Designed miniproteins, single chains, continued (5). Designs and how they scored, part 98

Each design is a single chain, and the fold is of that chain. pLDDT is the mean over its residues in the fold that is shown.

## One batch from the design tools (miniprotein)

Design m19392
Fold by ESMFold2-Fast:
Structure m19392 (fold): chain A 82 residues (1-82)
Amino acid sequence: MKIEILDVEVELTEDELVITATLKVNGKTVVVRLVYRKVSETKWELESVEVLEGELSDEELKAATEVLNEIADRAIVRSLTE
C-alpha cells in the first residue's frame, strides 16, 4: 500500500489535538481528519477518524490512520516538554 502525505495541518489546544491531512493513498487523493482528546495529564486517546473528501477502503483507512497517529504522537510529546 502506497501512502503519500501531500499536506498536514495540526491544531493543538489544551485538551484536543486535530490533524487534518491531504493524502494520496493508492493513487487516490483524500482528506482525513483525526481527533484526539486529552483524558488525563499524561494520556490522550483517539476520539474520531473521518474521511472528509474522497473514499478509502477499511484497510486503506486503517493504514492512513496509523501514519497520522505517528504525527499525533510526536505533536503530543512536544507539548509535554518544557
Scores: mean pLDDT 78

Design m19393
Fold by ESMFold2-Fast:
Structure m19393 (fold): chain A 63 residues (1-63)
Amino acid sequence: MSERLQKLFDAIRKLQLSGEVPASKLTKGIAIKALVRDYGLSESTARATVNEAERMGLIRFTK
């Protein structure tokens, strides 16, 4: 798995542990913002990472 995908999973885990968002309310927008905030990724890189993970079936996001 790529380093960016590992950062995405870590960011999601951190969000759930902080109580900011439960798994049932995880949207692509929340995941993108978390990657930008926690890892300093550009919005375009974060969006590409999130879209790739969803396309690969690694994560399911709330619509």
Scores: mean pLDDT 74

Design m19394
Fold by ESMFold2-Fast:
Structure m19394 (fold): chain A 98 residues (1-98)
Amino acid sequence: SMDAEIEALLAKRVAELPKEVEKLLEAVKKGEIELPEEAKEYLEQAAAAFKAGDMETAIRYFAKAVAVLTNLSEEEVETVVKILLGKLSAEEVLKAAE
């Protein structure tokens, strides 16, 4: 049961990812956070893709931005985000079954 609670929290956080990216870009534009230009460009492309409903393109550009900031591979970041999106879909199915 505790695992189901953790999965529900992760699903909510992933659903908020587009809003979190927009908030991060706003903070960067206001000068509250400094990011490399390459990371800013990737985040802007991710935000645009999220607004267009192109989830695959959005995840790809978000992964590129995170890879620049963390030295993690783009593939590792994409895998984590796709798993979290998969958990969101599973949680929606579970809620519909209850």
Scores: mean pLDDT 67

Design m19395
Fold by ESMFold2-Fast:
Structure m19395 (fold): chain A 100 residues (1-100)
Amino acid sequence: SHMEKEIEEEIRKAYEALDAEDYESALEHFRKALELAREAGDVEREVQLLVELGLVYDALGKHEEAARLLEEALELVERELPENQGLQQALRALLEVVQS
């Protein structure tokens, strides 16, 4: 769909910004992709984007904001993708790293 292509384009721009160490630009593009994923009802993409945002905040030393985003991702997976135990475990491990 057009929205799916827009999500992919914003994610691509976010990764290009990360490669350039332009964390503020990466956050802008990931936030835009997140809003589009929410509008599309794409839960798996929403989880991915919450994790990517959390990792960028962690890289910026904003560990509390990073933890909040990873907690939101974990709550979403537990509610909407409860069968995906591997993803839940991975998110818990990321939270432990960010909070230490």
Scores: mean pLDDT 89

Design m19396
Fold by ESMFold2-Fast:
Structure m19396 (fold): chain A 71 residues (1-71)
Amino acid sequence: MFKEYKIDASGKTPEEIAKEIEKRFGKVKLVAYGGSGKNVPVIIFESEEEAKKYLAQQPYGARGKIIFVKL
C-alpha cells in the first residue's frame, strides 16, 4: 500500500527532498515524485515491486517525469 502527500520541492535537490520526507514520515524504502514546484505530489512505497506496478499503470510520457529515490 502506498501513501500520497504533497510537498514544497522549490529549490531543493532530490536528496534534500528525500531527507525531508524521511524526517516527516519515518520508515520509507522508496518514494516517487514529479516536478520541482510548491505542490508536488509524493508517493511513498513500501517496496520496489509496488513502485514498478505504479509505474506500469502510468502513460509512457508520464513515466519519464517520475523520480524514484531510495531513503
Scores: mean pLDDT 64

Design m19397
Fold by ESMFold2-Fast:
Structure m19397 (fold): chain A 74 residues (1-74)
Amino acid sequence: SMEAERRRKLQELSLLYAEYIKARRNGAPEDVLREIAERMAEVLRELGFDVTPEEILAMTPAELSRLLQEVRRL
């Protein structure tokens, strides 16, 4: 059950990351980016990573990619 729950959260995080990068690339308003970042932060917290929406919004694409790679490595 724990492994299945973790896999679902990782899948959700991957979809949110794709949505966030696409929205950022398309010049979405800050409010839209913030909503996605809040959802990403919630999933990250459930996976044991203390990352705020504000930190996600402040990250470069390279920094955010490295964070997601670290989360997947566990």
Scores: mean pLDDT 86

Design m19398
Fold by ESMFold2-Fast:
Parts: sequence; structure tokens; C-alpha cells
Structure m19398 (fold): chain A 89 residues (1-89)
Amino acid sequence: SVEELLKKAQEEADKLINATSPEEVRKHAEEFIKIVKELAKQPLTPEQRRQLLALVMALFSGALDATDPEVREILLEAAKEALKILNES
């Protein structure tokens, strides 16, 4: 369901933002992008789309707060890829 996918997207975004190693950030980035791709196949309500965009914005904020350059790069790439997927449906 869309509701379950949004919940999983939130969980992976939270793990992604709180991960401290490049390996863990990369793992959660991959899972986040997989979920975004599945959500992009669904007819989302405007509220659901806003929720998903808010998660993407949280990744950009997480990147700005990241002290490790490699972690910052992975967060930025994940956020950019998610926006691309959502714009292309």
C-alpha cells in the first residue's frame, strides 16, 4: 500500500540522515531510492506527494549538516535522484 511505502520511506530517510559511515549511508540511500521508485508508480494524492517531497528536503538538510564529505555526497546524490524520479513520474 502507499501508506506502508510512505512509512518505509520515512524510516529509511531517518536512518539515512542519522547514519555516520559512508557504507551505512549508501545502504539506506539504495533502499530509500527503491521505495521512491515504487511510490512513483502509484497515483499519489497531493498530500502524499508533499510528504514524500518533505523527506527529500530532509535529505538535503542532512547533507548540509554532514561533517563527512563522502556522507554529504551520498545524501546529495540520493536527494537529487529522488527528485528526478518524482519529476519523471
Scores: mean pLDDT 86

Design m19399
Fold by ESMFold2-Fast:
Structure m19399 (fold): chain A 96 residues (1-96)
Amino acid sequence: MHIPKLRGNEEIRKKALEIFAKAARIPQSALSNNPGLQFLAEGILFDLQKLLKEKYPKLTPEQLAKIFLEKLRIENPTPQTVLDVANMIEQLLNLP
């Protein structure tokens, strides 16, 4: 069972936010020092976790990244953006 536990553990939540910050190319301090941005990031991660529960492992991380970016209304994402989100998904799947 390789589904991330994004709820019920504060350490896992902090690791998920760190993974998100890296994928979004923002410093971790920007999330910790901006409660509004942290709240938005947590909302995005919870929506992503729901998508992972519904579609993984039937879809690859790259396919999930494309669907997730479409849900955020990001049309024609760059290959680098898709790769960054796919890598974020893989890191989130490896959380305990």
Scores: mean pLDDT 70

Design m19400
Fold by ESMFold2-Fast:
Structure m19400 (fold): chain A 86 residues (1-86)
Amino acid sequence: MKELNEAIALILRAIGLIEDIDLMEKYGGTVEQAEEMIKEADEIIKEAKELLKRATDPDVKELYERAIKLAEEAKKRAEALLEKLK
């Protein structure tokens, strides 16, 4: 149950990051903001990968893999935004 809550929290962090990127794409953002989004995505990926190695429950493993996938998507979008702002 605790591991499930941790996995859900990571997914919600990745979704929130994607939403922040969507807002920056629509209303404008800074190089500094894009760099912070890339850093946050890397932190989510690192944490999810470490927790995935310790997870025993297959359902929890799938949720960590989903968090990694969402954070990787967020990172690619933030990197694309950074390129546009340079």
Scores: mean pLDDT 85

Design m19401
Fold by ESMFold2-Fast:
Structure m19401 (fold): chain A 77 residues (1-77)
Amino acid sequence: SEADAAIKKLEELLKKLEENPDMPIEEQVKILNEAVKIYQQLLAQRAPADKLRRALDIVVQITRLLMAAVEAERAKA
């Protein structure tokens, strides 16, 4: 299913962030932007509610990781 392929891509993006904690903020922002784009495509395609909930959960997790990285960088200033 197209929705299942999109969810798998979102899970790979989350895993990439979790496995690369020293990734530059600019690269983390690119990953979040790609994840948001995938979620918006699922919304436009009227994906099932269960798939949309899973996709949103992953986007939220990616956002939390990026926010933590940004706060850590700000603390160095």
Scores: mean pLDDT 87

Design m19402
Fold by ESMFold2-Fast:
Structure m19402 (fold): chain A 83 residues (1-83)
Amino acid sequence: MLDEQLEAFKREMADIAPGLLESHPDNPASRSLATMGAMFAYELGENDLAIELFEKLAEISKKEGDDETAKQLEDKVEKIKKS
């Protein structure tokens, strides 16, 4: 029951993450939630969705001048592609 609830929560977070980034890209909370959604997508085997979300987050970080965070997100994309 708890594990089923955790999986449902992870799916919901992954599903809403693209919309959060499209609607509120400038909101730090939206970016944090989208980052969690991307990680959950990866854990659920939704590799294409995880890659899309991390790439969008890296683009936002670059636009804000946060090259270090952008590089970390790009490194995550490369690791997922190798999985």
Scores: mean pLDDT 81

Design m19403
Fold by ESMFold2-Fast:
Structure m19403 (fold): chain A 61 residues (1-61)
Amino acid sequence: SAAAAEKARERAEAYAKRFAEYYPDGKVTVEQVGEDTFVATVVGGDKTFTVTVRASYFELE
């Protein structure tokens, strides 16, 4: 549902924002890869962090 997708997006953005504070010169992107699934990617220095967020299940990957 649209509400579930919106919740997943908000959670992905929150995770991205939190990781970005450890990498202030880093780049943060959030993209939708499924109906209720979002991927937040933070690239800072020599490191890349990826978090996959699903509306029904929130998991750090």
Scores: mean pLDDT 68

Design m19404
Fold by ESMFold2-Fast:
Structure m19404 (fold): chain A 95 residues (1-95)
Amino acid sequence: SLEQQKQQMLNLMYDMVVTRNDLIRQGKYDEALQYGLDTARKLKEISTDPEIRELLDKIIELYEKGLTASLEERLKLLRQIDDLELEVVDRIIDL
């Protein structure tokens, strides 16, 4: 059902944000970005809504850029990712 799909996507978003932010607090930026990338790709595989898929494509691109970026650029990219992830959560809730 749509309600079950929403819950699955929200659970995956929650796990991603919690785990990624824990890795960031430990200074494990490479692991955090890779975990975020892998989870965003999984979210896209289960998402059928075109707006959510478009937001996830933007998130995926930012994570991919982050893996080769300087620390300063990584922090800027993570802020953009956070904003887009909030838009994904809002869109999932509004489905």
Scores: mean pLDDT 89

Design m19405
Fold by ESMFold2-Fast:
Structure m19405 (fold): chain A 100 residues (1-100)
Amino acid sequence: GRRSLPRTWNVNATTDTSLGSPKQTVPVTIRFSVTPDGGFIEVTLESPVELPTVHLTITTSDGTVFETTLPSGKTRKAYIPRSPSLERGDEVKVSLTIIT
C-alpha cells in the first residue's frame, strides 16, 4: 500500500518577518523518506541557492508538530524520529523559516 510518507513538496522558504526583517522567499524542494533501518524520517532540503540556517516545521493532520533546524547550504539533511503521527497523516503542512 501507499505510505503517508515518503513525500515530496515544493515550498517557499521565507524570512521571519515578526522580527521586522524584510520578507524574502526562496523556492525549495523538501523530500521525506524512511531511513533504511526504519527508525527515522530523513528530511532532505534542496535549494537552487545557498540558504542560511532554516527552521523546519512539519504539522500533521492530527495536529502533532515536529521541528528541526537545517544548517546553511543548498542541500541539507535532518532526521526526525519515526512517529505514528507522521505515518497516518493524509496531509502534512510544511513551513520553512529563514533565520537571518
Scores: mean pLDDT 64

Design m19406
Fold by ESMFold2-Fast:
Structure m19406 (fold): chain A 113 residues (1-113)
Amino acid sequence: LEEIKEILSKPELTAEDVKKIADYIRKETDPKKLVEIGKLLSSLPLETLEKIANDPNVSDEDKVALAFALMFVKNSAEKIRILLKNVSKPLIEGLREFAILTGHQDVVDELLK
């Protein structure tokens, strides 16, 4: 977790940095730690999230993992939309049930139109 916090404090995130964050999110089962990571991701500038969304070296699966962590944070709909704008629809559909549970159904429905 501390290494992920250090990565998220960097002014620029590389595709390798994003992969490390995504790998951590995929392994983490503690909701409190996922909320903490989601809050850190939600504090990133929109410009940073836009760069991640447009980076061809960042996998769709890694973008989905970051969006999953953001769903633990209220008022993250805009940031989730930015991150997932170029992600394939089947992967976005995989987030639907969790989006319903966390109150983010509307953003997933919008992305799937």
Scores: mean pLDDT 82

Design m19407
Fold by ESMFold2-Fast:
Formats: structure tokens, sequence, C-alpha cells
Structure m19407 (fold): chain A 71 residues (1-71)
């Protein structure tokens, strides 16, 4: 879980904290009924990071697991 967040941070040149914020924002958008493609577009506009739908799914799973481990 944590390794996936660190991998994304390294790949896109951002902090792990920024990756966590991205994961939280994606989850919020999905809860609001937005699609993964709409979430990807929003993240690109806000953070300048182009994520594939596959990368979004992987990040969401890693973020959920990390949040559970932190409890």
Amino acid sequence: AREVLEEFARKYGVSVDTVREIGAEILRMLKEGKTLEEAAKRIEEKYGISLTVEELKRLIEAYKKLAEEAL
C-alpha cells in the first residue's frame, strides 16, 4: 500500500503527502457520482499530473489500504 503511494510520488515528482491528497480527492469525487475519467481530468487540471484509469484504480486501492493501516 505505502509502496504504491511512494512509487507514484517518485514517478510524478511530487510528495507522498500530495499523492495522499490526490487519492482523497478522487475518492470524494467518486462518492459524488463522478466517473474515473472525470476524476482523472480534474486531477490533471489541479495538480498537472496525467493519470491513466488503471493508475487511478491502483492509487485508490493503495490509499484505502494505507488509511486502514493508519487506524
Scores: mean pLDDT 76

Design m19408
Fold by ESMFold2-Fast:
Structure m19408 (fold): chain A 121 residues (1-121)
Amino acid sequence: SSRLELVRQNLDKLKVSDEVKQTILDNFEVLLDPSASFEEKVRAMLTILEILLSLVPKVSDKTPLITIANLLIGELRDLALTDPRAAALLEELTKATKNINIREDLEKFLETMIEVLRKFL
């Protein structure tokens, strides 16, 4: 997946531990697994978003975190083409985040994504 390679490239810019990097990559691979359930994919997205949120105060350049969040939304858009639960999740995410500028308030954007995703478990 071209998005998985972009996730890896952006993680390298963050200088996070190998354990944190691997956890994000493993959970992103769950999103790409056609055998994974919708609930497993939602938990994988939540795990990634919670790690990204924890990194917001620790990194000076937020661009890699914003890029990874947008790559997750891209995977959700692809899932929404074939799974009506993913389509409903994408619609609620779009409504909840429409007035939040990800570059101006990344913390609020990530917190809002997490709140919406928890409703689909």
Scores: mean pLDDT 91

Design m19409
Fold by ESMFold2-Fast:
Structure m19409 (fold): chain A 57 residues (1-57)
Amino acid sequence: MEVKVKLTNHLGEERTYTFPSEEAAEAYKEWQELALDPNASAEEIFEAADKTVELLK
């Protein structure tokens, strides 16, 4: 099922993204949240990014 999500990027731009599944949308949100979290490690951010890319296939 396709999921549409409106997200604000690190530049303050709002964009609507279409994901192939709710799982992919959740992974993307988690990745963006970690990227904006000053307490998140670079390793955690990269792992979330990789998971998102895998789910977008």
Scores: mean pLDDT 74

Design m19410
Fold by ESMFold2-Fast:
Structure m19410 (fold): chain A 88 residues (1-88)
Amino acid sequence: MRDQEAEIGYKLADYLRELADQVRDTDPELSEILRKVADLLEKYAEAVRNNEPKEKIEEIEKELAKLEPPYFAGTQPRADALLAAAEE
């Protein structure tokens, strides 16, 4: 179950890195943001897989929230999606 949540996190990180590479030449600022989000998602997946303390997971979620565009402020759609997928 937790292994499935971590696997989804790794796949999302890989997808965002691919997307970052695609937009690097047209929007380098967006490319940089996408890479930072991918790195944090990979760290989140690793923390979940290794049963890291809740405090460490919360710090990663806090860093992810800082990178969201202003219109996504106060939402956690990625964390909610990963949690929902792990429960199924």
Scores: mean pLDDT 67

Design m19411
Fold by ESMFold2-Fast:
Structure m19411 (fold): chain A 70 residues (1-70)
Amino acid sequence: MSEEEKRLELAVRARELALALQRYLREELKAEFVEGRRLDETTYELRFVLDGKEYRVIVKGDGTVEVEEL
C-alpha cells in the first residue's frame, strides 16, 4: 500500500467526521455553528457556540476529536 493512498483515506475520513460532527452539533445539541476550516489535508477546525460559550473542535482523519472551550 502506498503512503499516498493512506493519506488520501485519512483526508476523506477527516472530512466525513467533520461534516457528521457539524450536523450532530447543529441538529441534536442545537449549537450555533460559527465556522469550519481545513487546517491541513487530514485536519479540520470547527467553531460553535453552545449555551453562550464558544468551543473549538479539532477533527483528525484518524478519529481524534479535541474539544476546547474558548
Scores: mean pLDDT 79

Design m19412
Fold by ESMFold2-Fast:
Structure m19412 (fold): chain A 99 residues (1-99)
Amino acid sequence: EKARITAKVKTSKPLSDEELEEIAEEVRRAVEPFARVVEVKAWRDTETDPTVVIIEVLLEEAPNENFAKTLAEVVEKAAREAASKYAEVLSIEVEYEVV
């Protein structure tokens, strides 16, 4: 049973594809010490709002509920810190889902 953590980061300007790749890498590095990461993807919400960055972290195994909250906080912090290098972070939303 796998799990997905999704962060939606509203920034002051659209980020480049290269900046998104660096953000995904930094989020992956932050999570890997705590959980087995299958994939991290970052992209712009080009359909709705291109200033929104969507970051998905796919975990190999679903953590327990308490640890899921801890991992969501790790993802939020890493996403905020990474995105802040390129633009002002206006808001962040983080969701956890078992898949």
Scores: mean pLDDT 85

Design m19413
Fold by ESMFold2-Fast:
Structure m19413 (fold): chain A 71 residues (1-71)
Amino acid sequence: APPPSDEELDEVLARLREERERGGPVPEEHLEVHEEVARLLREGRPEEAFEVHAEAALKAGVITEEQAAAA
């Protein structure tokens, strides 16, 4: 499957920004990862973009566990 298009990534980022503006708990790291993936894809580095996305998915799981422990 091809990597997501720039338009698809922009839509995801726009949705996350909208949720943040409404006071929703959008992790800053999650937004940064999506912006990094979009940048790498635009630079023609799909392999690095995939690695960043995969690492972010793993990290999101770890952050969720830590947040549960902190509560």
Scores: mean pLDDT 60

Design m19414
Fold by ESMFold2-Fast:
Structure m19414 (fold): chain A 108 residues (1-108)
Amino acid sequence: MDELIEAAKAGDVEAALKVLRMASRGEVTPEQAKLAAETLARNGHPEVASLAMEALANGTISLEDAKRIFELAAERGHPEGYMALGAVYRLEGKTEEADAAFARAQAL
């Protein structure tokens, strides 16, 4: 585990993907999940939004952590980042913010 986490921290996309897949199964700490997801988001990995949403759904990461990850994915031009932000805003009951996020995803 430690070697995989250190590789993900160093920007290894393959290691980060493995850690985030474990997070989608609830098998890692919130800190490990967040680190892996941020690494994937910065490198523009297309699966980061779906895997981070699964980690949010199983309680591995917080809503605030998920928003930050999805914002990073959206900044890299992935519409899935905005779609995931919209889903998170809906969970919070923020309908107007959710609609705005979905509109931005469609504009990309």
Scores: mean pLDDT 79

Design m19415
Fold by ESMFold2-Fast:
Structure m19415 (fold): chain A 86 residues (1-86)
Amino acid sequence: MIEELKEYYLKFLEETKELTEKQKELLKELIENMDENGVVSLTVFKEKAEELGMSVEEMKELLDYLEEKKLAKVDLENGTITFLLP
């Protein structure tokens, strides 16, 4: 269920020491905005990241982190981020 996925990632963000506060705030916003399939558009990602004052380099680092840790899949061609089940 999507609500269980959201709860899992929100708790992960509260407990993790691997991410900056801006990265945690961005991910919290993305998690709240994901659809029933765990998908968020890259447009929403960019808009929320810019609202938080995140640089392009910080955005790239976060996307790379999510893929490397297998927390999400980033599809640049379709403009989506898909959060994965644990």
Scores: mean pLDDT 79

Design m19416
Fold by ESMFold2-Fast:
Structure m19416 (fold): chain A 96 residues (1-96)
Amino acid sequence: SAIDQAKQQAIDDVKRLEEALKKGPLSVEQEIGLALRVIGGAVEIALLGRDDPQRAIQALREVLEKVREVKKKFPESFAATLALKGVEGILKGVEE
C-alpha cells in the first residue's frame, strides 16, 4: 500500500539520520535537513491515512519507535530531538 511505502521511506530516513550521527559532528543545517526528511515522511503517512487512519497510526507508531531508538543512542542530538518531537506531534494530530 502507499502507506507501507511511505512508512519504509520514513524508516530509511531514520536510518540515514542514525548513520550520519555515528560518523561524527554534524552542522546545524545537516541536522535540520536530516530531521525534516523524517518529519516529512511522517506528514506523508498522515496525509495518506485520511482513507485509512488506523493503518496510518500504526505506521507512525513504528516510525516513532525507530526515532526513539536513535534518540536513546544519541540523547544530546538536536536532529534526533527535532525528529522525535515532530513525529510525536504528527501522530497526536492523527489520533485526534
Scores: mean pLDDT 89

Design m19417
Fold by ESMFold2-Fast:
Structure m19417 (fold): chain A 78 residues (1-78)
Amino acid sequence: TLAELEEQARLAVQTVKEGAAKHGEQTVLSKVQQSGQASGNPKAAQLAVQATQYAIAGDDDKAVQLLLQAREEDLAFS
């Protein structure tokens, strides 16, 4: 279960990096911020934005850590 979540988080990091390369960093950040506002969970949204920034900066390990934390916050809110 945890290994599957880590694998999904690493895949999400790669998707963010590819999205930033294809659409630009600001476009990806804006999309993540908008999705966060729509979710109604500000803590998870903030962590997802921070994870996106670390992924763009090339700190994949920190990005994965923050995405897993965002998921925990989202599950606790739900």
Scores: mean pLDDT 78

Design m19418
Fold by ESMFold2-Fast:
Structure m19418 (fold): chain A 85 residues (1-85)
Amino acid sequence: SLADELEERFREEALEAEAELRALLEERRPQEEELRELLARHAAKAATLPKTEAARAEALAEFYRELGAEKAAELLEKVAEILRE
């Protein structure tokens, strides 16, 4: 499956993204209000995007970038690029 192929390609990057996200959540603890605002903006944006897997992955990458999870955002941007092929 596509998921299995991506898992093999991005295994190390996914582990790095997970570690960075875990550290950000423990260190910075985003305020619930800020997280709510980010989720609302992401949901509104996602609802207006073309219903392609690439566009959805790209929107999710922006959400993680705004959260400060740059490695997760980079991984999702690479996924979006592959899905566009």
Scores: mean pLDDT 73

Design m19419
Fold by ESMFold2-Fast:
Structure m19419 (fold): chain A 100 residues (1-100)
Amino acid sequence: SALDILKKAKKELEELKKDPNATVEKILEVIQKTIEELRKLAEESDNEEEKEFIENIVETLEYLIKNIEEKKLSPEEAADEAIYLLDHIIKNYELVKKLL
C-alpha cells in the first residue's frame, strides 16, 4: 500500500540521519525510489481517486527533491525535511483512512 511505501521510506531516512557517512545523493535516492514505487502503485490501481491521491503525494515529493537540490541542503538538513514531510503525509493518510 502507499502507506507501507511511505513508512519504509521514513524509516530508511531516519537510519541515514544517524549515519555520519550519509550523503545528500543517498537521501535523494531514497526519495526517488519512493516516487517510483508510488507511481507503479498508482498505475496498477483501478481507482481514479486513489490514483489522484498518490499523484498528489508524488508531486509533493518531487517538490521536496527540487527544494533539497536548489537550497543545497546538508545531508542532515535534507533528511530532516524529508522525514518531517513524510511524517506529515503518513499522519494525513491515517486520518483519511479512519474517515472512510
Scores: mean pLDDT 83

Design m19420
Fold by ESMFold2-Fast:
Formats: structure tokens, C-alpha cells, sequence
Structure m19420 (fold): chain A 68 residues (1-68)
């Protein structure tokens, strides 16, 4: 969770990102989604742009990832 939150803050250039905030309402777009998945991969997290579009919040992404 914390790693995903850090990546979201970096990509969206926000001081804070809430766990339940819709990342796309916060300014996520196709280009930023690509950067998000690249940074996630560097941190050992296998997340696709499709996953990001499907789960949309840090909490939903983290819960999905842990349930794999």
C-alpha cells in the first residue's frame, strides 16, 4: 500500500493521496498511467495500465495485488 501511495504522489505531483481517492479524478491519464506502471515495476510490483484503470484507488489496487 505505502509503495503504491508514494508512486501515485510522485506521478500526480500531489503532496497527499488518500487510499480511497479515485486516481483518475486526481489527474491520472494515459501518459501518467504508463509512468505509474514503470515506477511500480522498478519497485517489484507487476501492475498493468489495465489493472490501474480497473481498480482506480490505492486501496483497491493493494487489495487486488495481495489477493493474487
Amino acid sequence: MDVLKEIAKEVLKLEEVGEDDDLFELGMNELKAVRFIMLARERGLEITAEDLYKYRTIKELAEWYESR
Scores: mean pLDDT 81

Design m19421
Fold by ESMFold2-Fast:
Structure m19421 (fold): chain A 103 residues (1-103)
Amino acid sequence: SSMKKEIEEEFKKAIEEAEKEGNKIVVEAIRKALENYELLPEFQEIVDSLPEEEKEKLREELEKISKEVEEKAKKEGLSDEETAALKQIKLIEYMRELVEKAK
């Protein structure tokens, strides 16, 4: 579809800009987003189908992932941009695993 091509072209431009800046973590985050953005509707369906108790557990796991990334970033001296990119990578990986387990 035209929208899919537009999304993919925007991601490709973002990758090229991040590569020019030399930020490897940001490049990896954008590549992961490009590879996995089509999983978003399936992930949303899974989340929406969960009982409220399971949705709460999911929220707690996502918060835990975010906090663990923030602590790692602080120890490694990562920038705010690199920290945000690392969070995106970990959240995308979690989303992919959840979708794969539901099959």
Scores: mean pLDDT 83

Design m19422
Fold by ESMFold2-Fast:
Structure m19422 (fold): chain A 61 residues (1-61)
Amino acid sequence: GAAEEAERAGAAAYLAALSGGDAAPAIQKWREGARKAGGEVAEDADALTAGRQAGASARNA
């Protein structure tokens, strides 16, 4: 579902940031998924925050 998609996108953003890659596309995808799942997303959320919020949303869905 949308929450699972958001969690996966958040994890991808976190891994991209750790690898020194461009995390921006993954972060953008996570923001869209989290909003669809009913989560509130800060515009400046970094990859780690994205991953944490996506995981919390999935557990509460």
Scores: mean pLDDT 62

Design m19423
Fold by ESMFold2-Fast:
Structure m19423 (fold): chain A 71 residues (1-71)
Amino acid sequence: SSCSFITDSNEKEACLQAEIDALSAVATVNQQLLAEAQGALNAAKKETDPAKKQSLLDSALDYLRAARGTS
């Protein structure tokens, strides 16, 4: 995902949300995994601990890649 190189948490959240929104209309994308990516992103937005926030953003990215059929 193009979001993987972003180091700023706010910019990474915005990038991941934009990709999730774009893919939500694509019938060939795994919508269940896309929902999991949104869940992880929502948890990251609420997290105040930087290390936990980064872990949740990485989880959202992994679900997004899985939804697209990428490893």
Scores: mean pLDDT 80

Design m19424
Fold by ESMFold2-Fast:
Structure m19424 (fold): chain A 63 residues (1-63)
Amino acid sequence: MEVEVRELEAEDLEEAVRRLEEEDGLKIHSIKRDEEKNKVIVEGYRMVDGKPVLVGVTITRKK
């Protein structure tokens, strides 16, 4: 089983999370929001070639 760790910047944190679900087919099981630092940590998995890949994404709001 593979693990993928990503860091992203986005103007809108909620839109960025939604795009991860729509674009990669990410199945989100955990979202931790840090309003003070304007970031969100998303954990989930996506299917790649029939295998589940665990995904952790930190999204920081870009001004």
Scores: mean pLDDT 76

Design m19425
Fold by ESMFold2-Fast:
Structure m19425 (fold): chain A 94 residues (1-94)
Amino acid sequence: SALQETLRRTAAVLEELLAQFRAETDPARQRGLGVQIAAALHEAAELLREVDPEAAERLRRLQREVIQAINAGDFAGAEALAEEALRLLRELAE
């Protein structure tokens, strides 16, 4: 379906951002990548808002937790949260 195709594309974008986040050694640029990850989660949540409200709420929670982690300098925590979100998006795209 068009929804599944869009979710697959969103998962691919998140996977690429996560790869860049893991490779980044500059904290300021890594924070910027974390913000982009959170933005991708926000877009996925908006896409699912009417179709799957429970999945949308889980993505909004993960978005907030990613922002909190990067603001705290917890880049390892932000990475783990992004990995959880990627797994969720892949499952939803099935």
Scores: mean pLDDT 89

